Designed miniproteins, single chains, continued (3). Designs and how they scored, part 112

Each design is a single chain, and the fold is of that chain. pLDDT is the mean over its residues in the fold that is shown.

## One batch from the design tools (miniprotein)

Design m11879
Fold by ESMFold2-Fast:
Structure m11879 (fold): chain A 69 residues (1-69)
Amino acid sequence: GLEEAIRAIENALKDESLSEEMKKALEEALKHLKKGDIEGAIKVLESVKPTTAVEKAVVHELLKLLRSL
């Protein structure tokens, strides 16, 4: 549910290997989710350009979670 998506983003933000751009996008998506704006969160994550395999996996899994809501 929504709480699982929020937790997933909070856990992803603990990964010190993520770029500052990626962290900013995750923080913005988290703000949208806390307001109940799932579509806004999806749009933020779709606009980010992940560069590492870890970042690509994080974005892919979070988008799957959000699109299932």
Scores: mean pLDDT 84

Design m11880
Fold by ESMFold2-Fast:
Formats: structure tokens, sequence, C-alpha cells
Structure m11880 (fold): chain A 61 residues (1-61)
């Protein structure tokens, strides 16, 4: 879907900026120290991140 394409582009951008890293299985996102402090969490699943972004819940600094 268009939302899936947008999410993929967002994740690719965040990785390029050094804000997130994906686990080897691609299921988990690890946040850099700056983003982890802003969100109050060090990691979340790709599914949780997708939900948060689509609901406008996740503030990206």
Amino acid sequence: SEEEEALRGLLDLLEELGLVKRSEDGKTLYFNPVLAKALGVESMTVEEFRRSVLEGELPIP
C-alpha cells in the first residue's frame, strides 16, 4: 500500500541519518541515544513503529 511505501522510505531515511538501526531479522528497531531519550524507549518492533507513525503518536525530532 501507499502507507507501506511511505513507511519504508521513512525507515530508510532514519537509518541513513543514523537515528535508527534494524535488527538482523528486520523485526526490531534500535534508536540512537538522542531519539531514545526523546521517545523514552531504546527499541521497538517495526510493527509498533508502523502503528505509532500512522496514528501520529511517534514524535520524530
Scores: mean pLDDT 74

Design m11881
Fold by ESMFold2-Fast:
Structure m11881 (fold): chain A 86 residues (1-86)
Amino acid sequence: SAKELLEEAEEIVRELKELKEKLEKGELSESDLLKIIGLELRIIGLEFDLELNEKELSEEEIEEIRELLKEGKELAKEIFKKIEEK
């Protein structure tokens, strides 16, 4: 359902924000790096699910979910950029 996709997208964004906070504190572990990769894969999966269910969702619901997925992608990108910076 739209609510389930929205809730999953919100959860991913929340987890990425927590991981970014850990990175800024210098507390990011190797297991956290694997978690970030897993969250990026979940974003790809949700984008695929959104595409498959496009006809069953309103344009407003699709846009809300897409904006959350974009936020998640940017958070992951920022985290990896900071890790690559020495």
Scores: mean pLDDT 84

Design m11882
Fold by ESMFold2-Fast:
Structure m11882 (fold): chain A 56 residues (1-56)
Amino acid sequence: AEVVSEEVLEEVELTPHVVGRVVRRTLADGSVETIYELVNTRSGEVTVLGREVEKG
C-alpha cells in the first residue's frame, strides 16, 4: 500500500556515522507500520532491524 504519512518517533545517535530511528508510517489502507532502522549518515544506507504492522 502507498505511504500516506511518515513520522519519526525516536532518533538516537549511536556513533558519529550511525543513527537509530523508530519510524511510524500510515498506509493508504489505514494500516500503521512501525519500523526500527539504522541510518548510516555517511553513505545514506538504511538497515531495517524490525517491523511491526497494525491493521485498521
Scores: mean pLDDT 79

Design m11883
Fold by ESMFold2-Fast:
Structure m11883 (fold): chain A 99 residues (1-99)
Amino acid sequence: EEEKKEKEFEEYVAKMREMILNGEVTEEQKKELIDLLLEIIKKYPEILKELSEEEQEMVKKVLEDIKRNKASVAAVFTVLMLLIKILRKKGIEVELPAL
């Protein structure tokens, strides 16, 4: 069951990355990803300690880019997936935006 859930998550990640590559992510979807990322950090700030130093630097850079209205959807999605993966390992389910 856990292996199946990991494969489903990997499939979602692959499909979203394809949509990002093809320019199929709308501004509304990008805002939804940003809002979800900010909500996760607000609700679970301690999960940042579960990231590697390099991943923590990546999150900080994306948050700065969001403040400057310069965040790429690819970068937002990458750090969001890092945080969601940690939450899932802790048994916390997060609703992912529809593809």
Scores: mean pLDDT 80

Design m11884
Fold by ESMFold2-Fast:
Structure m11884 (fold): chain A 68 residues (1-68)
Amino acid sequence: RRERALELIRRGDWEGVAEILSELTGQPFTAEDVRTMARVIARRAAEQRGETLSEEEALRLLLEALLA
């Protein structure tokens, strides 16, 4: 689960990450939806905290929040 999701993020396997998010939320996600979410999270972090996040780092934060 979490370990597998992190490995998929490292490999840039957006389809695999989308499948995990679909399972966790009960909603269908596509790879494009996942990339869009990562960009939104990264942009929000930059605007609110002054942090620079990659799409990979933004997805890790999303997964941490969903698994908490």
Scores: mean pLDDT 72

Design m11885
Fold by ESMFold2-Fast:
Structure m11885 (fold): chain A 80 residues (1-80)
Amino acid sequence: EFAPLSVASDALNAEIEEVARRALEAAARAAPEEVERIAARVTEELGRELAAARAAGASDEELARLYLAGLRRLAEALAA
């Protein structure tokens, strides 16, 4: 979970780690049932997006950017 992609740029990996940390902090403040509901929805959406991108031949960097966007959506939803 939230592990950086080794072939992505150092800056992109650092940003993924920072956003993942913020998502975990937001989750710690939210009700457990709300966290499960939001995480399940965002994870399902991101999983479908990543699978489609992989099937289309996306690069590891493109996949890392998509993953970062998904983590941002998760962090924002948990903070609401």
Scores: mean pLDDT 76

Design m11886
Fold by ESMFold2-Fast:
Formats: sequence, C-alpha cells, structure tokens
Structure m11886 (fold): chain A 65 residues (1-65)
Amino acid sequence: MTIDEIAKKIAEETGLSYEQAKVAAEIALKHKDNPLEAAIEIAKRLGVSYDTAIKAVRIALELSK
C-alpha cells in the first residue's frame, strides 16, 4: 500500500483531513515498532485526541502489512 492509500483510509475512518491523515500515516510507519509512541506524537502534532491518534496508528499498521 502507498502512503497516499493509507492516508485516504485513515481520513475515511477517523474524520481527519487528508493532509492530517497523511501526517498520521507517516508518523505511524516511522514508529511501527512502538505504536503507543506514534499515537502520542500524532495527538501532539495534529491536536487530536489520543483515541483518534491510536485509531489512525492501528489503520496504518494494518494496511502496511
């Protein structure tokens, strides 16, 4: 899956904008060995809830298999 395809799925499932979802996808894939750290960074950078951030991380990691 390309990062653009992952970002589209995150945007659809979380309600984030495509640009926010793309940032979330990049962070999640960078920290694939530590999904909790990825979620914390996403929440801080995008100003979204931790629940939204962890959902984005799960989607990105599931699609990156």
Scores: mean pLDDT 83

Design m11887
Fold by ESMFold2-Fast:
Structure m11887 (fold): chain A 68 residues (1-68)
Amino acid sequence: SVMEEIEAILAETAERLAAAKSAGERLDILTAGGKRVQDLAREHNMSEEQRAEAGRRLQALLDEALAA
């Protein structure tokens, strides 16, 4: 499903963020991950609820990266 693909992208993004050594590297990783999620949402015409869920998951990664 689209949500499973999004979860895979978010998990990969989280792993890359954990390995990142600079703020610039973290920004690049987050930008790339966010773009991949947005591209999937557009291609699959995701529902408002699915987009909201994806947004919450992406925000959680941002919050975690900023807390570290």
Scores: mean pLDDT 78

Design m11888
Fold by ESMFold2-Fast:
Structure m11888 (fold): chain A 81 residues (1-81)
Amino acid sequence: MTMDQIGKQMNSKDPKKQTAGFNQVNGLIFDKDVDVRMKAMDIVDKSNLTKDQKINLAKRAMTDKDPQVVKRAQGIIDKLK
C-alpha cells in the first residue's frame, strides 16, 4: 500500500478504514527510512484526524534520531495546541 493510499484511508468516512490508516501511518513513523518518516508527518498534518490524534502521532516522532523529523513533528504540535 502506498503512502497516498494510507492518507486516503485515514480520510475515509468508514471508521474501520480510518482505524486501518491510523495503524499504518503509526508504522511509517517508525520506518527505517527518514524520507518515509517525514512523509508520515505530512500525512498526519493533512489528515482529517482529530487534534488530539494528530498531536499523539506527532509526539511519537519527537523521539526520532533525525532533527528534521523532530522539527516537523514539533511544528504539527505547535500549530494545534
Scores: mean pLDDT 78

Design m11889
Fold by ESMFold2-Fast:
Structure m11889 (fold): chain A 80 residues (1-80)
Amino acid sequence: SMEKEKLLEEAKKKFEEVLKLSETLSEEETIKKWREVEDEIAKKLDELAPDDSELKKELAEIVKEGLEKYNKILEEKRAA
C-alpha cells in the first residue's frame, strides 16, 4: 500500500537526518535521537500494520543500513 511505502520513505529520511546531525552531536546525543526515531516509526508501524512481518523486516534493514553508515562516520571521526 502507499501508506507502507510512505512509512519506509519516512524512516529512511529520519535516520538520514540523524546521521547528518551526528556530525555536530555527541555519540550519546546521536544514539538518543536514533532511539527517538525508532520509537516513532515503531508506533506508526503498530498503528498501520502490527502483523506485517515483511514491513518489519524492511524497516529493520533500513535501521541496519543507517547504523552501518553511522559506524563509518564514527571511524572517520576517531581516525584523527
Scores: mean pLDDT 83

Design m11890
Fold by ESMFold2-Fast:
Structure m11890 (fold): chain A 85 residues (1-85)
Amino acid sequence: ILEKIREEMIELMERRGVPRAEAERRIREASEEELIELIRELITEAAREAVAAGEMTEEEAEAGVEAAVGAVRKGIEAARNGIVV
């Protein structure tokens, strides 16, 4: 599951204009904690855009970011323990 998250992050960075080679290097060299922080930054940016578009409140965005980051952390922990998530 961690490897799939890395693949999705590379694709997302490439779509945002980061060269594939640079995205691969950043994501593959990143630790689990660095990946979680990068995911947090991307989710926060998406939430900020949704708030600006009037699709959600700032409070809902903050709660959504924390829930999503928490889910990623739990998924990584479950994968480490051999649990299918």
Scores: mean pLDDT 73

Design m11891
Fold by ESMFold2-Fast:
Structure m11891 (fold): chain A 80 residues (1-80)
Amino acid sequence: MEEEEKKQAEKVKKALESALKAAEELVNQGDYRGAIALLERAIRELEEFKKENEHLPLVVEEAERAIKELRKKLDEIKAM
């Protein structure tokens, strides 16, 4: 049980890191619309993953944290 929760939480962390890197690359290319679309998609996928893993508290907490990080980055790009 604990190992399963940790593995699923790790997937959330990797998804967050991948989305942030991809968005940063798009911003560096001047593709702000692409970066926004990518972050919005990543947020939606994490919200869906959170619902699917509602019974795993650690996964829910990590998904919520990741969603907040992605929303913060989305707001920063929209302010550019």
Scores: mean pLDDT 84

Design m11892
Fold by ESMFold2-Fast:
Structure m11892 (fold): chain A 56 residues (1-56)
Amino acid sequence: KPNRAVIKKEGDKYVVELLDSEGKIVIGVSAETKEKAIENFTWLTGIKEEEIIEEK
């Protein structure tokens, strides 16, 4: 029952985090590219790329 997924760039990596209703991190995935981070995250959680919010 994931409510929110956020992607951000951290140094030379991309991080996708799944947040619960309180905004706490349930799971985090990192990879060297945005595409790889999204792919790994979707495989683990079933959340699609279009549901992932980019942090500015």
Scores: mean pLDDT 77

Design m11893
Fold by ESMFold2-Fast:
Structure m11893 (fold): chain A 96 residues (1-96)
Amino acid sequence: SLKEKAKQLLKETAEEAIRVIKENMKEGRDDAIELVKRAYEAALKLLDSGEITPVEAVKLVLDAAIFAAQLYGDEETVKKLRELREKAIEKVESLL
């Protein structure tokens, strides 16, 4: 179903955000990963209830990741996460 496809895309987006954090962040890495996981769980619940769109759900997860990287002053990780955000939005809009 479209809802199951949206949930899968959200999961893949969260996993990619965590991958970028693991590969690039040193200071604040574990905190950033935990924040992304919390944002993912919240977005998944809101998406499942129909309170947010798939685009809003991926934005919530990636905005949390970007915020964490910004908090630790990691401009290179911020740049990579912003690139991921644009790609994830385009993918969701093209498939849903």
Scores: mean pLDDT 89

Design m11894
Fold by ESMFold2-Fast:
Structure m11894 (fold): chain A 58 residues (1-58)
Amino acid sequence: SEKERQKLEVYMEIADISAKVTKEHRTKAFVNSKIKEEDGKYISEVEVTLRPAPPAPE
């Protein structure tokens, strides 16, 4: 069904976001994601927590 397909697309979007966060932030990142339904479609909610990078010699 279209609804099931959209749900899978949301899962794929979450995976892509996680990869981008890891790439952009070379610090330890924790990605907390969940999926909910609104207006007959699935929506992703992603929360990212970052530990500051340790000071590096310049």
Scores: mean pLDDT 68

Design m11895
Fold by ESMFold2-Fast:
Formats: C-alpha cells, sequence, structure tokens
Structure m11895 (fold): chain A 94 residues (1-94)
C-alpha cells in the first residue's frame, strides 16, 4: 500500500507541476481527484489524498492519536477501516 501511495503522489506532483501558477487550488484538487478516479486508482488512496489536501488547505492539524490510528490501519492493510476513518476526517473538515 505505501508503494502505491508513493506512486500516486508522484503522479499528482507531476500533474500539479504542469499547472499554471494562476490555477485555482480548489479546482486543481478536484480535477486531480477526478483524474485518479477515472484512471481506476484505489479508492482508499484517493480518500487519503483528499483528506491530506483538505487538511493542508484548511490549515487543520490531525492529532497524534488519529495519525497513529491511520498508521495502524495502513500497516494492517485494513482498507475498510481506512475508508471509514478517512471519510470521518473529510466530513469533519468539510
Amino acid sequence: MEEEIQAVVAELRERFAALPSSADPEAAMEEALAWLKENGRNEVIILLLKAQMLLGRKGVVVDDETVKEIEELLKNNDEEGLKEKLEEIIKKIE
């Protein structure tokens, strides 16, 4: 899973580097997430990236307890638990 996350992050970095400096960050994020979904990337990885982007945009810092929970779910390859936790974080931020 970590290698898959790194590959997807690398693809997003290349895509964002190609965007003009005047690009709307919110529109760019939505376009990148839509592109990942269209290209059949893992739903959990897409949700993880969406959560990270929203946290960065809103200036919200996730507490150490939540970080540890996400790390344990990632380590155990618990896709259902990750999906639920990430959706909870996204809902709380949005």
Scores: mean pLDDT 70

Design m11896
Fold by ESMFold2-Fast:
Structure m11896 (fold): chain A 86 residues (1-86)
Amino acid sequence: MSPALETEAQVSALLVQAAVYRLLGDAEGVERALRRALEIVEENREKLGERAEKAAELLRRGIELARAGDIEGALRAAGEAINVLA
């Protein structure tokens, strides 16, 4: 597995965890999962290229929405981030 593909897999796993927190109504859990995904994207920015910037913007938006209690909006932004990384 290439380092970029490993990064995509790790971010995807965290976004799945965020979806589980959504089912539990846990906005704080969604926020934590998205923050961890953002860390991984930022740490691997050079390997992800232009995809990193767009994914990071979407993840930051998702974090803001989760903080506001908009779990559905947060997961929509997270889904857009995963599509950018695919």
Scores: mean pLDDT 80

Design m11897
Fold by ESMFold2-Fast:
Structure m11897 (fold): chain A 91 residues (1-91)
Amino acid sequence: GAERAVELVRELEPLLETLRRTAPPEVAEQIEDLAGRVAAHIAAGDVDGAREALRELEAFVESVAPSLSPEAQRAAREIVELLRRAVEELE
């Protein structure tokens, strides 16, 4: 629900700041947009939409990870892990 989405945004913000500092701007913006879509579906209680958006985020992160610094890779993976846990908590 909305409360869980607010909690997620707070947990994601430091990781998104790391991406904005360490990744190319276009990559950081795309991850932020995809993460925001997952959070929006969680806020709506849309389990299927959240899973689909998470799958798109995971695929994008996997595609760009080899070109990222180790710090940016860690931040991107932690974003995916946080969102995966939140989606798994949806019934």
Scores: mean pLDDT 84

Design m11898
Fold by ESMFold2-Fast:
Structure m11898 (fold): chain A 71 residues (1-71)
Amino acid sequence: DLKERLARLLEEQMELGVEEVKLAVELTVLRKDTSPASQARIAALNAQMDEIAARIARLDAEIAAVKAQLA
């Protein structure tokens, strides 16, 4: 049970990491454009990245708790 839960959490963490990288790449490209539209999109992407970072932090805490239970 705990091992299956850990495997599932690690898979979710990997998927969120991939999404975070995709958003970071888009953000880097948009930062080279100083138009108001690009600045608005940058703000939206930063908000999305903050949400993903919060979800990753929650997963990291849960993974640590499950690992502690398995030890």
Scores: mean pLDDT 83

Design m11899
Fold by ESMFold2-Fast:
Structure m11899 (fold): chain A 56 residues (1-56)
Amino acid sequence: MSLAEKVQKLVNSVRGKSEEDAVKEIREFGKEHNIPEDLLESLIRSVTTEIEREKS
């Protein structure tokens, strides 16, 4: 599975989680796969924004 496919699966898997849990999983994934910092921050922002939209 490509890195992009793994990233998409990660984002989908954390959608139902709390903001804190989602950020934690994304950061752990980033460390494991040496994700560029800019991309990692973009993913965190995207996921947290989605969670906020569902909760607000």
Scores: mean pLDDT 75

Design m11900
Fold by ESMFold2-Fast:
Structure m11900 (fold): chain A 64 residues (1-64)
Amino acid sequence: MFLGEVVSNEGDKTTIKILASSKEFKVGDILKINGKEHKVLSVEGDYITIEGKITYDSKIELVS
């Protein structure tokens, strides 16, 4: 299970702070948010940047 908090939206990218995760994220992983798939573009400590714009309050789940 993955729990994240959206901290910023910039253009077609969203930065998420990892609050809890049972998995390690890496570039190229797919996250499913509100039924839509988003690719991980970068990982830096507890922060990940994904492709696409998502709203605040979205629950973040790994697809697979």
Scores: mean pLDDT 72

Design m11901
Fold by ESMFold2-Fast:
Formats: C-alpha cells, sequence, structure tokens
Structure m11901 (fold): chain A 90 residues (1-90)
C-alpha cells in the first residue's frame, strides 16, 4: 500500500501551523473535527499546511492527513499546542 497517514491532536482552540515537506508533488486529504471538513489538494515540496482548532471546545481537535505514496521528507510544528499522535508511512 502507498497510503500514509499523519494524525494530529490540538488541545486548545487556537490556530496551529504544521509544515509538511514532500520530496515530490503529492495528493493529500485533510479531515478534521467530529463533523470534519474533508479537503483534497495537491502538495508541492516545501508547502505549509495550517491546522486550525475550533473555538468553543477546549478539549481536543483531531486532524487526520492522508496521502498517497512515500514522498514525505519532514514534518515541523509551529508550536507545542499540537501533538503528533499517529504517523504511518507506506
Amino acid sequence: SHMSEIGLEATRGVTSTVTINFSKDTEITVESGPDGNVTKTKAKPGETYTVTSRQGDLEVTFTRITFKGESISSVTFSDSSVTLKRLILS
């Protein structure tokens, strides 16, 4: 399988930035929250993706990012309010 997954957990109702670097053009799907908005896009090397927590619930916001292939190079977090909970590379 060429499917990979990154799972993120934000503990605060703030905007957090996650920078995901790919070694090549990659299609990604982002899904977040309990009635999560599903967004599909094509990523280029060095692009930045923003993960946003909803205001109004300070418990947990879970974001899942899936992509095809093994093209990830690195993941960098802009702050400590987002925790990496799951990383599967295929």
Scores: mean pLDDT 58

Design m11902
Fold by ESMFold2-Fast:
Structure m11902 (fold): chain A 101 residues (1-101)
Amino acid sequence: GELLKELEKKAEEEVEKRREEILSKDPILYLIALQLRVIGLEIDLSQSENPSKELLLEAIILKLEAELLLKEAPEEAKPLAEEVLKKAEELIEKILEKLEK
């Protein structure tokens, strides 16, 4: 819907602004940090019947950061980037399901 497109645009702008910073980090350690953030957001989602727009935005940012690392990181980091991306996509789907109720 319109909300999802607005949040996707905001997330794209945030990730692009931070692109150089993200790519300057150790990719494995950064991906581990993203994986922990996904877990934190899953916990937040489990405790809320009405997830916030901010929760959805954070999940979309995580997806885009994982996509960036999947594209630009060394080959050795790509399997972890794919795993984080999949988990972020599953989280977004769960958030959207709750928001449609």
Scores: mean pLDDT 86

Design m11903
Fold by ESMFold2-Fast:
Structure m11903 (fold): chain A 63 residues (1-63)
Amino acid sequence: LDEETQALLDELELDEAERAALLAYAKRHNIDVGTLLRFYLDLYQDPAAARRALVADLEREAA
């Protein structure tokens, strides 16, 4: 991961398991991790809301 993508992950305060799920999701759908993170941050006005939406989407994909 590049420095900017790592900073976005830190901004969203994702734990190790959530980061692993995000990377697996991005790889499965052939989407860049940084692009995914920017999408959620652009859609939601604060990082906490973006994090909740991202985690919920990852949980739905895992089910």
Scores: mean pLDDT 76

Design m11904
Fold by ESMFold2-Fast:
Structure m11904 (fold): chain A 80 residues (1-80)
Amino acid sequence: SDKIEKAIKELEELKKKSSPRTQALLDSLISVIKSMQSQGYSAEEITKVVNHAIDHLAPRLSPEEQAVLEEARKILEKSA
């Protein structure tokens, strides 16, 4: 849980440096992470679900949004 809490903090910092549209995407991912954590899902399960969500969204996103979501993926993978 401590690793996921650190990842959430790093995602919030990433959000502060992002465009308003990318901030909305990161807010959605952070909300999913927090919801899954509150339901007792493991860091590995949370990371898997978020990775699948990013993969599904990536083809519909701008290159800038894709780059930020890949950074978000790296933050979560370090917590799993």
Scores: mean pLDDT 83

Design m11905
Fold by ESMFold2-Fast:
Structure m11905 (fold): chain A 100 residues (1-100)
Amino acid sequence: MENAKRARELIDKAVEKLIELADSPETKELVRQWKAELDSLPEEVLELIGKIIDKRRKQLNLTDEQEESLALTLAERAVALMKNDGVEKAIEFLKKELER
């Protein structure tokens, strides 16, 4: 649960920064649509993302910006896998990432 909460906070911060950097209404709307998909991520997926980030932070001394970027990248891939192959494939991918 603590890892899931941290993952959600990092994803939200990354998305907010992307909305701020977007110069067009069209780009801002695309980012908001992605946020809606990211908001639907199950707790089990967020928990794994949080565990990966905690592990990488300790291994690589990640900056806050690097943690946010990693969280968003993992979350986006999880959404894509869930849409195409189901939640089990997203969990399998994240478990393999955690083993690194």
Scores: mean pLDDT 83

Design m11906
Fold by ESMFold2-Fast:
Structure m11906 (fold): chain A 77 residues (1-77)
Amino acid sequence: SDIEERIKRVKEMIKKLEAQSERHYAAGDIQKATALREAAEESEDLRQKAVASYKAGNEKQALEDLKKAEAIIKERE
């Protein structure tokens, strides 16, 4: 389903954000690394909420949480 594809996409985007955080840590950009890690953690929490809502049949709530996760990730790209 479209929701399942979006959940998978958000998970992949979170992994990208985590990789960027690690690169900034290695470069000594601790503040940027921390901001990226916090964004990844917040997005993962929202993704997990979306998965729970989807499994419960609450597609509208799942979409709202996915939109929030996508917005957080996009702001950090």
Scores: mean pLDDT 89

Design m11907
Fold by ESMFold2-Fast:
Structure m11907 (fold): chain A 66 residues (1-66)
Amino acid sequence: MKEELIKKIEEQLEKFRERYPTVPDDLLEKARENYKKFIDSLTPEQLEELARRAAEERARLAAVMG
């Protein structure tokens, strides 16, 4: 569960870096670290809820994209 949430933020940061190459890597790394610390601070129940919402969003997008 934690790995999936971290993977999603890493994918978003990579897309952002590709679209805005002038953004310093240090800012993107700091955002990634802050998100990982946030995930690590969650209880198992909070982590499951966050993962469930992320899974629902992915399923919704998959359903409409065909």
Scores: mean pLDDT 73

Design m11908
Fold by ESMFold2-Fast:
Formats: sequence, structure tokens, C-alpha cells
Structure m11908 (fold): chain A 61 residues (1-61)
Amino acid sequence: MVELEPEEERRALEREIALLERTLADIERRWPDFSPAERELAAASMELLRRKIAELRERLA
């Protein structure tokens, strides 16, 4: 059983945001090496990730 503090939910959200931000940064870092088809797919993925990060940050605020 993991019951550290009232902020357990906040820390879970922070970890999720951090994971999504790392994924987004990885895609952005690799962007120059992508083919046109890969860029189209990556752009869609980045849009989804940014939207999800914004949603989670809104819940964290």
C-alpha cells in the first residue's frame, strides 16, 4: 500500500505529464531526420500529445 501524502494524485499527474513531454521532445528531436510520410504521422502524434499534456496540466492546476 502506497499512501505517502494527500498529493499522491498530483504526483501521478506530474509523472504522466513528464512522460508525455519526454515523448513529445523525442519526436521533435528526431523531426529533421523524418521522411515526408513520417513527418505527417509525427505531426498528428505531436498534436495529440500537446492536447493531452494541456488537459492534464489543467487538472493539475
Scores: mean pLDDT 78

Design m11909
Fold by ESMFold2-Fast:
Structure m11909 (fold): chain A 77 residues (1-77)
Amino acid sequence: MVEELLKKAEEFEEEKRRAEEEGERKVEEARKEAEKLKDDKRKKILAEASGGVYEVKKAATSTSATREAERALKEAE
C-alpha cells in the first residue's frame, strides 16, 4: 500500500523533474545566482585569506590592520 504511494511519489518526482526542466531555464538562472552568491561569498573569503596568489595578499595586507605589521617588517630591512 505505501509502496504504491511511493511509486506515485516517484512518478510525481519524475513529472516534477520534467516541469523543473521546463522551468529550469529560469530556475537555473536563480540557482546560478544563488550559487554565484554563495560561491562569491566563499571566493571572497578564500581570496582574502589566501590572498588570491600574490596580488590579493598584498592588497589585504596593505589594507588590513596588518599594514602596520607589514610596514614594520618591510622597513625592518
Scores: mean pLDDT 57

Design m11910
Fold by ESMFold2-Fast:
Structure m11910 (fold): chain A 91 residues (1-91)
Amino acid sequence: SAEELEERAQKYFEEAIKASKNGDTEKALEYVRKAVAYLAGAAQERGESTEDILRRIAEVLEKFAEYSKQAGNTDLAERLRRAAEEVRAAA
């Protein structure tokens, strides 16, 4: 269900935050990719438009970039900001 997919996305974002705090940029990126995939799947099940899904993904990536910067992982923050800009441009 969409709710189960959103719950999985939240868990992967939590793991990404932990990895980011430990400076594990590669693990954090893997968790963010998984979280975004589940989030997109949930939105598709809810019947959201592609435009709305892309905007939501961009917003989530922007927020996670901010969290990564707060955790001291500036490399991850920069990469996530660029990804958010690309996604927003595609919407």
Scores: mean pLDDT 83

Design m11911
Fold by ESMFold2-Fast:
Structure m11911 (fold): chain A 60 residues (1-60)
Amino acid sequence: SSQLAATAMAMVEEIVKQESDIVVQYDRFTERLFERTQKTGVGLSLEQLEAAVKAMLAAT
């Protein structure tokens, strides 16, 4: 859904701001995002995170 995608995008932006040495690699971004969503209790699937990361990187 658009709401879940927006949440995932906000989390990607937050992680990018905090991680100065992030590598532009989908699998690494997705893995870190998934771990963070598990800790925060956000109900995002790995597939939803992958889609959001790809969209964010394509827009950047």
Scores: mean pLDDT 60

Design m11912
Fold by ESMFold2-Fast:
Structure m11912 (fold): chain A 89 residues (1-89)
Amino acid sequence: MEELLLEFLKIYYEKSDSPEGVRRAIADVLTLIGLQYEAELLGDEKTLEEVKRIAERMVEAYKNGDEQAYEEALAELGRLSRRIAEKLR
């Protein structure tokens, strides 16, 4: 995950030509870090793998400038966040 997040940060420095784009990428990375931490606390390897898979999809979508694929991955991340919250109860 750490290597993947570092790759995401490198890509947004290359692709973001606006302050809004940079802020969005930073917010999304922070969300991914939080979900990784929560999954690790739960000891749930399946959930951790799902977080990584979503992160990889977000990185590829950002790299390719695919706004729709990025929004889809972000929506999936939101659904995963809700599932983690249900487990924490």
Scores: mean pLDDT 72

Design m11913
Fold by ESMFold2-Fast:
Structure m11913 (fold): chain A 85 residues (1-85)
Amino acid sequence: AEERARIELLGLELAKEAAEELGYKVITIMSPREVDGRLEVEMIVEKDGKIHEATFTLEVRDGEVRLVSVKIEGEEIKVEAVKTL
């Protein structure tokens, strides 16, 4: 239970940091969900006065939480970010 909560918190932190690094303002964060053994975080983000849907995919492997994919309006953006558990 505690390890799962830590994974979700680190995943949310990685996703938020990635959105901000890409120049987006985070408006709303949806509940994390597990899809095909990966964690997905959906957000509503803003850039240049326009609202976008963003999906962040995170992988837990070898004591690390890793951001593996970012999709904004269905467009995939390559990003690399990792935090140690």
Scores: mean pLDDT 81

Design m11914
Fold by ESMFold2-Fast:
Order: C-alpha cells, then sequence, then structure tokens
Structure m11914 (fold): chain A 107 residues (1-107)
C-alpha cells in the first residue's frame, strides 16, 4: 500500500528530526524541575504528537511552510489562553521544527 508506506516514511523522518533536539528537550525539562520519570513520559508524548502531526499534514499535502504557520498559530492561541505554559510552548515549537524538517526532507 503506497499510502501506508509513505505514512511510515513520514513517521520515521519525524522521529529522526525530533531526535536531533533530544538534548535541548531534556535540558528544558530538567530546568522545569521534571523528574526522570516525568521527562520520559513527556518525551514519549512529544514523540507521539510530532509523528501524528507530521503524518496528518503529509496526508493533507501541506508544505513545510504551511505546517510551520499552522502549528505556530495554534501554539500562540493556546499560550494566550493559558492552556499551555512556557515549557509546553517551547516543546511544541521544537515539534513544529521537527515536523517541518521531516516534510521538507520527503518532498
Amino acid sequence: DPEAERARRVARAAEEELEKYREEIERLLREAGKSPEEQERVLKELRATTVNLAVTYAERGLSPEEARERMQKAIDVLKEKGVIDDVEARLLEIATRAVAEALERLR
């Protein structure tokens, strides 16, 4: 199935791009006072979110630029409404970079 194979390639690319930010993510979580167990949980959730967004946006045919714009707008709205804190906003900005880089690599 060409669509399933493309989704697997997008998912792998998103995970690989996110892994480049591993040390930055771990530093942000340590500075926020997260325990090692909480850090692992957040990293797992961030990976799942990044993969899901990359696959969804690839299926919709979004460009890397369109993905960045959509994700940044969502982060700004959530931050302004107090739904996410500064640490969560920074993590989502890292996910935004990883998603856009994955989409760019596969075009």
Scores: mean pLDDT 88

